# Designed miniproteins, single chains, continued (2), part 65

Each design is a single chain, and the fold is of that chain. pLDDT is the mean over its residues in the fold that is shown.

## One batch from the design tools (miniprotein)

Design m6382
Fold by ESMFold2-Fast:
Structure m6382 (fold): chain A 73 residues (1-73)
Amino acid sequence: MDELRQQRVQEELERARKLGRESFKKHKLEFEAGVYQMAAAVYYTVDKITGGEYKEKAEEYLKKAEELEKKWE
C-alpha cells in the first residue's frame, strides 16, 4: 500500500510542477503566489491520501504564497 501512496504523491507533485511552470512563464509575481497556493492545495490533497504526512509542507507553501503577496503589495 505504501508503494501506491508514494506513486499517487509523485503524480500529484509532477502535475503541480507542470502547471506551475506554465503559469510562471507569463506573470512571474502574480502567478508565483498562485503557484504556491496551488502547490499547498496539492500537498493538502496528498496529506489526505497519506493520512497526515504532508500538513507541514502544505503550511510551508501557504506561507510562501503570503510572503510573495506582501512583496506584490
Scores: mean pLDDT 71

Design m6384
Fold by ESMFold2-Fast:
Structure m6384 (fold): chain A 109 residues (1-109)
Amino acid sequence: LLESLSKEQKEKFLIMNGQSAFNQGDYDKAIDYYKKAIELDPNSSIAYNNLGKVYFKMGDYEKAIKYYQKSIDLNPNSSLSWQNLSDVYREMGDYDKSNEYLKKAQELS
């Protein structure tokens, strides 16, 4: 029940609950919370970054890349999102792209 909260407070609670579900290994619940956060704020770079993290942990690298790229499109100065994109390419064995994105993250930190 989030109807009594401001839009910003509702988004924060959804992201916090999503992170809690993610930490418990409940990836479906985490995805649901982060998608609801995006419905409240379609420009939430943090919600897109967190969706990317869930899909990365599930081994869905294509979706992880998609959501990390969306996070970067909304906030190009997020060193964390560039680091996360580097991590997914490293797991895929694409070391050239991994190193490129890691360098970008380091330039922003």
Scores: mean pLDDT 87

Design m6385
Fold by ESMFold2-Fast:
Structure m6385 (fold): chain A 56 residues (1-56)
Amino acid sequence: SLKEELQRFIEDLNAKADEWVQRLRTSNPEEQQKLLAELKALQEKIEEMRKKVEEG
């Protein structure tokens, strides 16, 4: 179902986000700023998907 696919997607992204946070700590300033923006955009996407699931 769509709900199951969405849940797996979120779980996979959460694992990747953790790796990105670690990379952010070791990258240069320009790359850190870019990664931070990417993570912020991803967080917003996850929130939107959560709302869609709740809407039914």
Scores: mean pLDDT 74

Design m6386
Fold by ESMFold2-Fast:
Structure m6386 (fold): chain A 70 residues (1-70)
Amino acid sequence: MVEEWKKKLEEATKGLGLSEEQIEELAKELVEKGFDPKEVIFGAVKAGDGVLVGAGSKDPNSDKFYAKLI
């Protein structure tokens, strides 16, 4: 689970300057909050001097949402 999130986060944050440690910490947090990497849509964008990461359920009837500025 954590490894699948790490892979997806590495792809989404490519070129945004996040360290391997930051990616691993995000992956663990998403798993702990119950986000399955196969069941969510996620993205990342450069936001000033940081990176904004978001995740939401692929199910339009779900209200599961996550956002973090790094």
Scores: mean pLDDT 75

Design m6387
Fold by ESMFold2-Fast:
Structure m6387 (fold): chain A 66 residues (1-66)
Amino acid sequence: SEAEKLLEEGKKLYEEGRYEEAAKKYQEAIRLDPKYAEAWENLGKVLEKLGKSGEAAHAYIQAQKL
């Protein structure tokens, strides 16, 4: 799916240290599939790298609810 492609693009950007761009890809994946637990988990991880601990906690909670 398009959401899965965006998740994989985000993971690649994360591995390259391009955290803000990775976050945008994860957010787009979630926009297309709001029940995509793996996208929420990866959004949490990248938000931690960006120092956005509160937003990261929210993303992890959303993943757990699914």
Scores: mean pLDDT 89

Design m6388
Fold by ESMFold2-Fast:
Order: sequence, then C-alpha cells, then structure tokens
Structure m6388 (fold): chain A 87 residues (1-87)
Amino acid sequence: SELEEEIEEKLKKMKEEAEKLLEEVKENPTEEKAEEAIKILEEKIEELKEILEVGRRVLPPEIKKKLEEAIEFLKKKIEEIKKIMEE
C-alpha cells in the first residue's frame, strides 16, 4: 500500500538522520550542536505523533507499532545526546 510504503520510507530516513545527529554531537560535543540536534529530534517525534493521531482509523496495527517504536528510538537518541553533554 502507498501509505504504508510512504511511512516506512519516512521512518527509515528519520532513523538515519537521528543516528547522523548523534554522531555529529559525539564528534563535536558543544551545547549549541546538542540543542539543535535535540530540537530536530523533538520535531520528528511530534510529526510521528501527528501521523499516529490522524491515521488512527486508516493505519494497520503493524504500521502503528512501527511508528511507536520509531518514537521510542528517537527519544532514546535524545537521552543519549543529553548523557554526552553531562560527561
């Protein structure tokens, strides 16, 4: 299905971007870079939450689970960035 494929591609790109942001913070651990990365990840989380809310009746359970797992993945990346800044 077109909607499922679109969501799966979006999730793949978001995870790749999240990993890149984490790597960039690890390489150059500045407060500015960490804050920017966290804001981007928070924006992605809100976008995924909106997809879950508006797609509630349309999305198959498998896709809803993938969206929830992606939200948890992004939250974990935010916590990893915060931990780096505490070091």
Scores: mean pLDDT 86

Design m6389
Fold by ESMFold2-Fast:
Structure m6389 (fold): chain A 88 residues (1-88)
Amino acid sequence: DNAAQAEAALRLAELFRRAAELHPAGRAVFLETAELLREAAEALAAGDEAALAALLPRLEAAEAAVRALVAGSPAAREALAEALAELR
């Protein structure tokens, strides 16, 4: 349901905010991803299909940027792993 998906998106946003704190060099990429996930959560909670559709290409671009950052930086990969462990 939309509420469960919104909650999952907010939890992912928290993960990326924490990763930004752990790895300041990757901060811009992680914080942009966190903000997009927060916007997606708001759109999901509101049932705003047009807002979700507009966010999809931006979310795909953010995912690609995170993948590129993690592929090029062991420190960025470690920050994501630590953030995930802390938020379990």
Scores: mean pLDDT 87

Design m6390
Fold by ESMFold2-Fast:
Structure m6390 (fold): chain A 92 residues (1-92)
Amino acid sequence: SEAEKLRKEARDHLERARQALKEGNFDEMVEHARKAAEYAIKLAELGDTEGAREVLDGLMELSNEAEKQGKLDVAIELSLLAMQVAIAIRAA
């Protein structure tokens, strides 16, 4: 289904963001986090709020880890992406 395809894309980008974080590549992490958020918003629009919430939780975890590492600008950007996903879930 379209939802299964979008879930896979969202999960793949979220995992790449986590890998980039482990490598200290914050620019790459943010790029993949943005793509995961875009797919999560599309999931919410299709009514797959569970799939979108999985990405929301992942973005919040990445934001918290960036903050712990002193990357406040990165943490803020990730929190804004999480907020966009949360708004899409609420609108669904």
Scores: mean pLDDT 89

Design m6391
Fold by ESMFold2-Fast:
Structure m6391 (fold): chain A 61 residues (1-61)
Amino acid sequence: SENEQRLQQVLREAGAQIKTEAEENAVLRAYLETMEAHDGEITPEAVEELERRLREVLAAS
C-alpha cells in the first residue's frame, strides 16, 4: 500500500542517519511504540507520528 511504501521510506531515511548503537535502539523503540499506539495499523497518522518521533530521536543524538 501507499502507507507501507511511505513507512519503508521513512525507516530507510532514518537508517541512513544512524551512527551509533544507541541511535539504532532509539529508532527501534520509536517504531515499536508507534506501532503499539496504532494497534499495528499502518495508517497515515502512524507514519506521520513515526516520522516526527524519528526526527526528534536523531536530532537529540
Scores: mean pLDDT 81

Design m6392
Fold by ESMFold2-Fast:
Structure m6392 (fold): chain A 59 residues (1-59)
Amino acid sequence: GSFEEKAEEARARASPEQQAVAAEIAAKLNEIGDELDKALAALKAGDEEAAAKAFPLAK
């Protein structure tokens, strides 16, 4: 929609260096999201031990 068009225009106006930094940040956020989804899936399945192993501080 209109918000996606405005976001795309903003990216097009950014310098190649700014676009590279934004892509790197997005990649790191995706990695964090994947680990979080894995932990949530284990909890949803009722496997608390698997969820605990997904968190480094749990044991």
Scores: mean pLDDT 67

Design m6393
Fold by ESMFold2-Fast:
Structure m6393 (fold): chain A 120 residues (1-120)
Amino acid sequence: MEEEIKELIKKFLEALENDDFEKAKELLEELTKLALSLAKSEEEKLVIENYGEILLHQIDNLELLIKRKEPEEVIKEAKIEIANNIKELVKYMEKQGLISKEFAEEILKIIDEYIEKIKK
């Protein structure tokens, strides 16, 4: 379960790097379903679903920015914002005890490495 979340996040970030938005949306749906399966309460489910909807909207906005040939800096900021919202979901899941602290730290490191790569 935890390793599956890590692999989905890695593949999701790779899809964003490659501007493969259809794959990114598919991976986000899988990630959201997996996170929902770990939820212990209706309140946790609502929060996870809300993160999924925010992220989906951000991917749609990123795709639109690229299609409109917006400046590279604007596109980079949009990708960083998506990555930061994945971090917030991971932090939320750790805080609720849905994933271990050690595992959350591994995923957060992967996301931070992606953000630093985009900032170049």
Scores: mean pLDDT 87

Design m6394
Fold by ESMFold2-Fast:
Structure m6394 (fold): chain A 111 residues (1-111)
Amino acid sequence: GSATARVEAKDGPVEAYAVTAAVELDQPGSGTVTAKALDENGQVVGEGTAEIPEGATGFVASVALPEPRKVHAVEVTIENASGAGKARVRAYATTRGFDAKLLGEAEVEVS
């Protein structure tokens, strides 16, 4: 199955060195997760892909940015998932000082 979540930066855009999408699945499975960091125009400024290990219920996809960028949203796509059901997504920004800031949360149904 597949699903796409868009996580808007809940407190406005954040200048980030990196973005992490943490995904929790209701049902264990395998598949691929792609996280895309988006600017004010919806353009991709960074992308990262991770494989879901078979039987995993939690995993992360990380996006490294070559220079600090204002991130407005994170698009998270789950593809070729062997499991179905709800996926909860949390997006975090690594900011100046290497602090993690929660950008936002989304829930999607993998089908």
Scores: mean pLDDT 81

Design m6395
Fold by ESMFold2-Fast:
Structure m6395 (fold): chain A 84 residues (1-84)
Amino acid sequence: MSPEELRKKAEELLRKGKEALENGDYQTAAHYFSEAARYFVLAKDWKGAAEAYEGLATALEKMGGPQEQIDYARRLAEYYRKKA
Protein backbone atom coordinates (compact mmCIF):
# COMPACT_ATOMS: atom_id res chain seq x y z
CA MET A 1 0.00 0.00 0.00
CA SER A 2 1.21 3.52 -0.78
CA PRO A 3 1.59 6.02 2.13
CA GLU A 4 -1.54 7.80 0.83
CA GLU A 5 -3.52 4.51 0.81
CA LEU A 6 -2.28 3.67 4.34
CA ARG A 7 -3.38 7.10 5.59
CA LYS A 8 -6.82 6.80 3.94
CA LYS A 9 -7.35 3.38 5.52
CA ALA A 10 -6.21 4.74 8.91
CA GLU A 11 -8.62 7.71 8.68
CA GLU A 12 -11.50 5.32 7.84
CA LEU A 13 -10.61 3.08 10.82
CA LEU A 14 -10.31 6.14 13.11
CA ARG A 15 -13.82 7.25 12.05
CA LYS A 16 -15.21 3.75 12.75
CA GLY A 17 -13.50 3.76 16.17
CA LYS A 18 -15.11 7.10 17.04
CA GLU A 19 -18.54 5.83 15.91
CA ALA A 20 -18.16 2.67 18.04
CA LEU A 21 -17.05 4.77 21.04
CA GLU A 22 -20.15 7.02 20.66
CA ASN A 23 -22.35 3.89 20.54
CA GLY A 24 -20.78 2.47 23.74
CA ASP A 25 -19.19 -0.43 21.83
CA TYR A 26 -15.85 -0.05 23.59
CA GLN A 27 -14.38 -3.41 22.45
CA THR A 28 -15.04 -2.56 18.78
CA ALA A 29 -13.76 1.00 19.35
CA ALA A 30 -10.49 -0.32 20.87
CA HIS A 31 -10.01 -2.66 17.89
CA TYR A 32 -10.55 0.11 15.30
CA PHE A 33 -8.35 2.63 17.19
CA SER A 34 -5.55 0.03 17.50
CA GLU A 35 -5.69 -0.73 13.75
CA ALA A 36 -5.92 3.00 12.87
CA ALA A 37 -2.83 3.74 14.99
CA ARG A 38 -0.89 0.96 13.21
CA TYR A 39 -1.75 2.34 9.75
CA PHE A 40 -1.05 5.97 10.76
CA VAL A 41 2.42 4.90 12.04
CA LEU A 42 3.10 3.03 8.76
CA ALA A 43 2.02 6.19 6.86
CA LYS A 44 4.25 8.34 9.16
CA ASP A 45 1.18 10.41 10.08
CA TRP A 46 2.22 11.19 13.66
CA LYS A 47 -0.78 13.43 14.40
CA GLY A 48 -3.14 10.66 13.27
CA ALA A 49 -1.23 8.07 15.32
CA ALA A 50 -1.49 10.27 18.45
CA GLU A 51 -5.27 10.70 17.97
CA ALA A 52 -5.77 6.97 17.42
CA TYR A 53 -3.77 6.01 20.54
CA GLU A 54 -5.72 8.58 22.60
CA GLY A 55 -8.94 6.97 21.33
CA LEU A 56 -7.59 3.53 22.26
CA ALA A 57 -6.75 4.72 25.80
CA THR A 58 -10.28 6.15 26.20
CA ALA A 59 -11.91 2.91 24.96
CA LEU A 60 -9.72 0.82 27.32
CA GLU A 61 -10.65 3.12 30.25
CA LYS A 62 -14.38 2.74 29.46
CA MET A 63 -13.94 -1.06 29.47
CA GLY A 64 -12.17 -0.94 32.86
CA GLY A 65 -9.18 -2.49 31.13
CA PRO A 66 -5.76 -3.07 32.66
CA GLN A 67 -4.19 0.20 33.87
CA GLU A 68 -0.85 -0.79 32.27
CA GLN A 69 -2.49 -0.98 28.81
CA ILE A 70 -4.26 2.39 29.31
CA ASP A 71 -0.99 4.03 30.46
CA TYR A 72 0.94 2.53 27.54
CA ALA A 73 -1.61 3.80 24.98
CA ARG A 74 -1.51 7.30 26.58
CA ARG A 75 2.32 7.30 26.48
CA LEU A 76 2.24 6.37 22.77
CA ALA A 77 -0.30 9.16 22.12
CA GLU A 78 2.03 11.66 23.88
CA TYR A 79 5.09 10.32 22.02
CA TYR A 80 3.48 10.74 18.58
CA ARG A 81 1.92 14.09 19.54
CA LYS A 82 5.44 15.42 20.27
CA LYS A 83 6.66 14.03 16.90
CA ALA A 84 3.92 15.91 15.02
Scores: mean pLDDT 89

Design m6396
Fold by ESMFold2-Fast:
Structure m6396 (fold): chain A 91 residues (1-91)
Amino acid sequence: SHEEKAERAAEAAREAAKAAAEGGKKSATGAAAAGASAGGASFSAMLGGERGARDAALSAKSAAEAALRSGGGEKAKEGAKKAEEAAEEAE
């Protein structure tokens, strides 16, 4: 369902942002951007429907890219990969 896919993308985005923040001696800007995008994904997932799922997917992908730029190490890379995969599924 759209709700299930959107929720999964938002959850993956939150995990990526958390990993970026935990690594947060590297790039505060990257970690902050990942958090903001994860928030957007969560909000879009809550709005529901097909549009909400698409917006959640886009925000989750942005969170993944920001997490990679954060320099949070392997945990941030794994979170980013999961967020990208969940975003593709939510499309």
Scores: mean pLDDT 75

Design m6397
Fold by ESMFold2-Fast:
Structure m6397 (fold): chain A 66 residues (1-66)
Amino acid sequence: SALSEEELKKLIEEIRRLKATKSPEEVEYYLQLLGIENAIELAKELGNEELVEFLEEQRKVVEEAE
């Protein structure tokens, strides 16, 4: 299901905290749980280009770990 704009902002803050405090493997796991792919689609619908770029960089962390 799609994230709300408020949930999307909270997701960004959580990603920032995870990257500061967790290992790369843990970050990958949490990004999968947070539904990063749905967040990217919502950011595109909102027309927020900076947010799309940020979330696509987080998506690469998950993809690179496969």
Scores: mean pLDDT 65

Design m6398
Fold by ESMFold2-Fast:
Structure m6398 (fold): chain A 98 residues (1-98)
Amino acid sequence: ARAAIERGAELGRRVRELLLERGVDRDMAALAAFAAFVAASRIPPASPEEVAEAAREAVLSFGKKLAERTGSEEVLREAERYAELAREAARRAAEELE
């Protein structure tokens, strides 16, 4: 097993756990966790800020596309809220694992 991938997987798992505890939608939590996993699995590894931004951008980008498809301003507002929670969770998880 590659140490970088193992660290990324643990970080992603922690991000998902934190987001589910905060009531974030299961699919959005999984998306944030995967983005954090990818960032943390880089060599050299991404900084906590870069991991946080990756998780935020993934959730926000998906949510914006979903809002465009549905025409729902409420979906956009939820996406913005979930993106901020994803950023906080990913930053915390990355700092805990340093």
Scores: mean pLDDT 82

Design m6399
Fold by ESMFold2-Fast:
Structure m6399 (fold): chain A 82 residues (1-82)
Amino acid sequence: KKRIKVVVYDKETGEKLGRGYATIEPGETATLTFTVNGKEYTITIKLNEDGVPELIGESKKLFEVKELKLGEDEVVLKLALK
């Protein structure tokens, strides 16, 4: 199993808007909810066979991946609204 840390940033200010965690296996999905500028967004991630998280569905259209850091115990995925 992999622990995925998701951090959402404001695109203009670089301010951290939210942080969430999920623990998933390759091929599984997790859904996290974040509030950005008073609006609720649902982020869906899938862990691929190589242990890399991917944004899927609407999340892929709404969010930009700013940084992906792969570790043995934890993966850090940093996102911003497009």
Scores: mean pLDDT 78

Design m6400
Fold by ESMFold2-Fast:
Structure m6400 (fold): chain A 76 residues (1-76)
Amino acid sequence: MPSAEEVAARLEAERAATEAERDAILASLPEEERERARAQIDARLEAARAAIEALRAGASVEEAFAVYGEIVRAAA
């Protein structure tokens, strides 16, 4: 089972990769899809940040994933 430290490290790496690819992904999309994709990317970046902070503050993996899922779901 992944530890809180392993989950936080994976989320941090994924967030950094998503930030690096964000503008290229958005530029490749039709205008009609771009706004939705931008909102979803921004929501995932914020969700990862919130989950990482929760894990580092001592929250469980389940609690961190609940926060992550709520933020992503609200943006869908």
Scores: mean pLDDT 78

Design m6401
Fold by ESMFold2-Fast:
Structure m6401 (fold): chain A 55 residues (1-55)
Amino acid sequence: MEKVKEALLKAGLSEEDAESAAKLYELLGPRALRWAMRELGMSEEKVEEVMREIE
C-alpha cells in the first residue's frame, strides 16, 4: 500500500526520504521503518503519528 509513503510525506519527509523509508517498511517491516524515521531526524511524536496512520 502507498499509504506508508503518504503518511511519511504528511509528517514532513522529502519525497526521496519517504520513498526510501516506505521501501524499508515493505521489505523489513515496522521496526525498520521506525529506525529509518529516527535516522532521518524525525521526532518521537512524529514517528508515533506515522505508525498510527499506517495501522
Scores: mean pLDDT 79

Design m6402
Fold by ESMFold2-Fast:
Structure m6402 (fold): chain A 68 residues (1-68)
Amino acid sequence: EADEHVERARQALYSGRYDEAIEHAKRALEIDPTNEVARSLLKAAEAAKQGNFDEAERYTREAVRLRA
C-alpha cells in the first residue's frame, strides 16, 4: 500500500536516512502516482541529501500540510 511506503519514507527522512527515504517515496509513487505527500517527501529527501536543508524544510512542511 502506498501509505505504508509514505510512512517509511517519512521515518527515514526524519532519521537522516535520505537514500531510504528516496526509495520508499519512489515506491509510493509507483503504487499511486498522484500521491502528493510522497512527491513532497521525495523532493525533501533529495534536497536534504544535497545539503539544501532550507528546500528540504519547505517540502517537508508541504507534506505535513497535504496530510492535514
Scores: mean pLDDT 80

Design m6403
Fold by ESMFold2-Fast:
Structure m6403 (fold): chain A 96 residues (1-96)
Amino acid sequence: MAEEYIQKARESLKKAREALDAGDIETALQYVKEAVDYINKAMEAGADPEEVLELAREALDIANRVSEKATDLDLQIEASVVIIHAAVTIVAARSR
């Protein structure tokens, strides 16, 4: 279970980065949101805290870039929520 969530998180982060590079901010936000969800599921399933930290930091970086590029208020709010969730995951992983 944990390894499957880690793999899905990596795939979602890759797709988020590709969408961001293409200028598709909405798609990038969707994929980084999915990645954070998978990262949290991996952590709950007993994934390596170092892997969780690496992925959560990458998700935070992508979410920050989405927030900087988002011009729609709903996208800005959702990106801010993803930033908070990624930051909380980093703190939780470091406490393990």
Scores: mean pLDDT 85

Design m6404
Fold by ESMFold2-Fast:
Structure m6404 (fold): chain A 100 residues (1-100)
Amino acid sequence: AINYINEAKTAILNGNYDEAKEHLQKAYDLIKPRLTPEEYEKLNEIFAELTLALANQDVETALKYLDAIEALVRYVEAKEQNNDEAADKYKKEFEELLNS
């Protein structure tokens, strides 16, 4: 999932929003089945905001939401690895990005 998020960031920086959407859909499909219902709801809210930012060509806002999705992915991976310290760190990064 992280690889597709990084490819989406590169596509956005190059003005290739259609390519960014394809990479984001692949990241979404990979992470979705690993989420709790609450995390899935938050991911859907972020994807809605990200879609709006991309439609408005708001690169700064789009990159912020991509960083939030990356933090969520790293949080899920840390939980799967039983790394509680990393999970707590990435959950805080995710929450801080959504409140900025």
Scores: mean pLDDT 81

Design m6405
Fold by ESMFold2-Fast:
Structure m6405 (fold): chain A 56 residues (1-56)
Amino acid sequence: SLEELRERLQKIIDEHPDDTRAIVKAIEELAKETGVPFEELRDLAMEIIAERLRKK
């Protein structure tokens, strides 16, 4: 589900807070693992990151 995907993406971001490259690699692997399109997972991850950054 999208909720499960968001939880997994949130975990990836939490584990790599200052490492965009590591986040991208983890998302690519998640896409291969789940069969979900990379672009869909990327959009979700970017949304989560943007929500965190807007607190600046």
Scores: mean pLDDT 78

Design m6406
Fold by ESMFold2-Fast:
Structure m6406 (fold): chain A 65 residues (1-65)
Amino acid sequence: HMMEIERKAKELVEEGVKRVKEGKMTPEEAAGEVAREAYNRLGLGPAEVARVANEVIRKSEEALK
């Protein structure tokens, strides 16, 4: 289900950003964790995994400023 996978990807990004905001991870560490989970849990291809990882970094940097 296309919408289901997209929602789960957004949830992973939000979880990663939350961990950065809570001081538990750097943006780079959170991006790595989210990329790993997107690949393993959602079966996303390399391009989508890269997109999700970059989104975590971007949103984390925006949230910290």
Scores: mean pLDDT 80

Design m6407
Fold by ESMFold2-Fast:
Structure m6407 (fold): chain A 61 residues (1-61)
Amino acid sequence: VEELLEEARREAEEEKDPKRKKALENAIRLGEQMLADGEPEALVRTVLEAYIREARALPPS
């Protein structure tokens, strides 16, 4: 999961569209919060992957 979070952070840093960047940042924060709350890594990975995919699918601002 940490590898996925690191990749997402890098993608968010390089993202030029403000809407997609915000969505990626929100996905990262959610994943970090779930890990902090002790959620299983498999569940966190599934949720994080879904939110990242949704962020990537957003139309340009």
Scores: mean pLDDT 80

Design m6408
Fold by ESMFold2-Fast:
Structure m6408 (fold): chain A 56 residues (1-56)
Amino acid sequence: MARAQELRDRGERLIQEGRELLRNAKTLEEILQGIALILRGIGLQFDAGLLTGEPP
């Protein structure tokens, strides 16, 4: 479904952005922001899985 693909793409982008933030983090606040982006991206990928209803 197009909606699921959108969520997957957004989730992947957020995870990549979060990883780059963590790689360049100089403060605790930047580390927390990077982690938050990664978790948000994972959440979007989870939502995409729910939308597709793909069995194992």
Scores: mean pLDDT 76

Design m6410
Fold by ESMFold2-Fast:
Structure m6410 (fold): chain A 104 residues (1-104)
Amino acid sequence: MKIKIKVKVVATVAGRTLEYDFEADIDEGKTATVEADVRELAEPRPGRIEIEIEKDGKKHKVVLDDPASAAELERLLKEYGIEIEVSGWRLGEAGPVTVTVTVK
């Protein structure tokens, strides 16, 4: 069965406020690697994580204000049997942010 996941993260990196968006459609027991859309926001914003998960025809949306770390996001996603690994989160340098999503 397919799980759909949509994540938005607002974070401050090297004095810039960045928004990261990614979406993945994953079969249970499979892994998907996707590129995150990264954009710089004109005005500073507090850190924020928004997660939408569709599983078994149900849509769940969770908002985490004040994200101190990706670990809280990882903990929440493990409740849905989802594991996320992110590379490039700290790249204020040119390049796509790569996200690997695994459904357990």
Scores: mean pLDDT 65

Design m6411
Fold by ESMFold2-Fast:
Structure m6411 (fold): chain A 58 residues (1-58)
Amino acid sequence: ELTTVHGFSFREIAERAGVSVATVRNVLFGRIAVSAETRQAIADAVLALIRERQAALA
C-alpha cells in the first residue's frame, strides 16, 4: 500500500496541509472529489517539506 509521497508519510503531509490523513490518501488515489483549495494545500505541503529537507542537509 502506498503510504509516502517523495519519502514523506501521509501524516506529515496532512499535518503540514492542515487536513486529515484520509483526505491526503483520497486525493492521491483519486477516490473522492476534493476542492481545488484542498489539492493546492496538499501540493504546497509536499513542496514545503521537500524544501525544508534540502535546507536541513546543509
Scores: mean pLDDT 72

Design m6412
Fold by ESMFold2-Fast:
Structure m6412 (fold): chain A 64 residues (1-64)
Amino acid sequence: MPTEEQIREVRDFFMELLKRLQAGEISLEEFEKEVEEFAKTLDEESKEVLREQMAMVVSVEKAA
């Protein structure tokens, strides 16, 4: 299990990127790239949490 600090860091990073995506400041492709770059700095469990969150956003955006 990732630590509470790691979960908070991943959440805060993801929310910042999601805000930028929803504001039209970045493309969906750039959002995915930023998420993958951040994931490279994390442990394996934190990577899975981040990738699951990204997959949900991408699924919703592509369904619209």
Scores: mean pLDDT 75

Design m6413
Fold by ESMFold2-Fast:
Structure m6413 (fold): chain A 79 residues (1-79)
Amino acid sequence: MEEVKKLAEEAIEYAKKAAEALVKGDLEKAKEYLKKAEEKLKKARELALESGDPEAIAYVDKALAEMLEILKKAVEEAE
């Protein structure tokens, strides 16, 4: 669980950095941070599934939802 939380939190942090880069018009940095966020989230999901812990799986799902909301708001601001 703790490792899953750490990776999910790191994924959210990279999503926030990607969002900030998008708002500033730095598309290259935004793409780089998005890739890092996706890699962290994928690892968190793999560990959650391997653990068989429903709470870990739910935590990853909530993290994904938060990341999508962060990115949606950034796209709206970058418009």
Scores: mean pLDDT 82

Design m6414
Fold by ESMFold2-Fast:
Structure m6414 (fold): chain A 64 residues (1-64)
Amino acid sequence: SLEKQQAVSEAFLKKYNLKPEEVEKLIEEMQEVARENAERVRALLEAGDLEGLFEFILEELEKR
């Protein structure tokens, strides 16, 4: 549900002590990585591997 997604997002913000503006930038960077790697993202989504999807996006962000 949307409420659970918001709760997870808020927990992530608190864990990393991120400011709202830092979160917006991170989301934009994650979206760009997903767009650049659309085929891999699609394959992971079709497989239902959400954990692998998040790990992949984070690894690509670290390579920048």
Scores: mean pLDDT 70

Design m6415
Fold by ESMFold2-Fast:
Structure m6415 (fold): chain A 60 residues (1-60)
Amino acid sequence: DSQAIQQQVRQQELARLDQELSRTTDPEVRAALEEMRRAIEAGDIQAYRAARERLREARS
């Protein structure tokens, strides 16, 4: 139940990242989004946080 909800949230987040990747042409933003996607697939919280901060920097 709880694990099923977390799996659904993870798939929803991946879909959102894929959508954002499809509409961005900035290579630095794309790299950050791809790293976030990879971190989610690996379940790596630290990598996800690092990629999220990188995304913020790229959009600043």
Scores: mean pLDDT 79

Design m6416
Fold by ESMFold2-Fast:
Structure m6416 (fold): chain A 80 residues (1-80)
Amino acid sequence: LKEYAEELGKLGPEEARKKVEELIEKALEIMVKEGKITKEEAEAWRKAMLGETDLPESVTEEQQLEFAEELERKLKEIIE
């Protein structure tokens, strides 16, 4: 992830944003297919990560960590 973030830093802001958005959408789609999250949860996380909405206050820090770990794992599968 750190090496990938450095590569993104070499792109223009708009290009880097599009690449990150595409990877997040692809990872969320795979997570839904694998039954790790629901389609509704995937939409909520996507919107929150893109700054369109806030996560519900009912989402605990523990749930956020579990989601982040699964997302990181899926991003690695897509990139590698």
Scores: mean pLDDT 69

Design m6417
Fold by ESMFold2-Fast:
Structure m6417 (fold): chain A 100 residues (1-100)
Amino acid sequence: MDEKIKKIEELLKKAEEAEKKGDLEKAEEYLKKLAEELLDSMVEKALARAAERLGTSVEEQIERASKVMDEEQIEEMRRLVAAGQIYHDYLKGVPVEEYL
């Protein structure tokens, strides 16, 4: 558990450093790697928080995408949205453990 949290924190820090340098492509690469490292429980909690913050139904958007995307593409999209929410909260000083 602790090793995975440290990996996630490292990726968040690298994404922030890349963004501060204006390297958006590298920041996106680190966020994609973050998405791959997330536990399913973290993805579920992050998607719930994203839906509250954005004022939209994340699940409704995923359902619409499911008509034109396969299950693997939908899962990747869900994980990327979750990673974005965790990164947003990290920049505000919210600890990663709140998603456990």
Scores: mean pLDDT 79

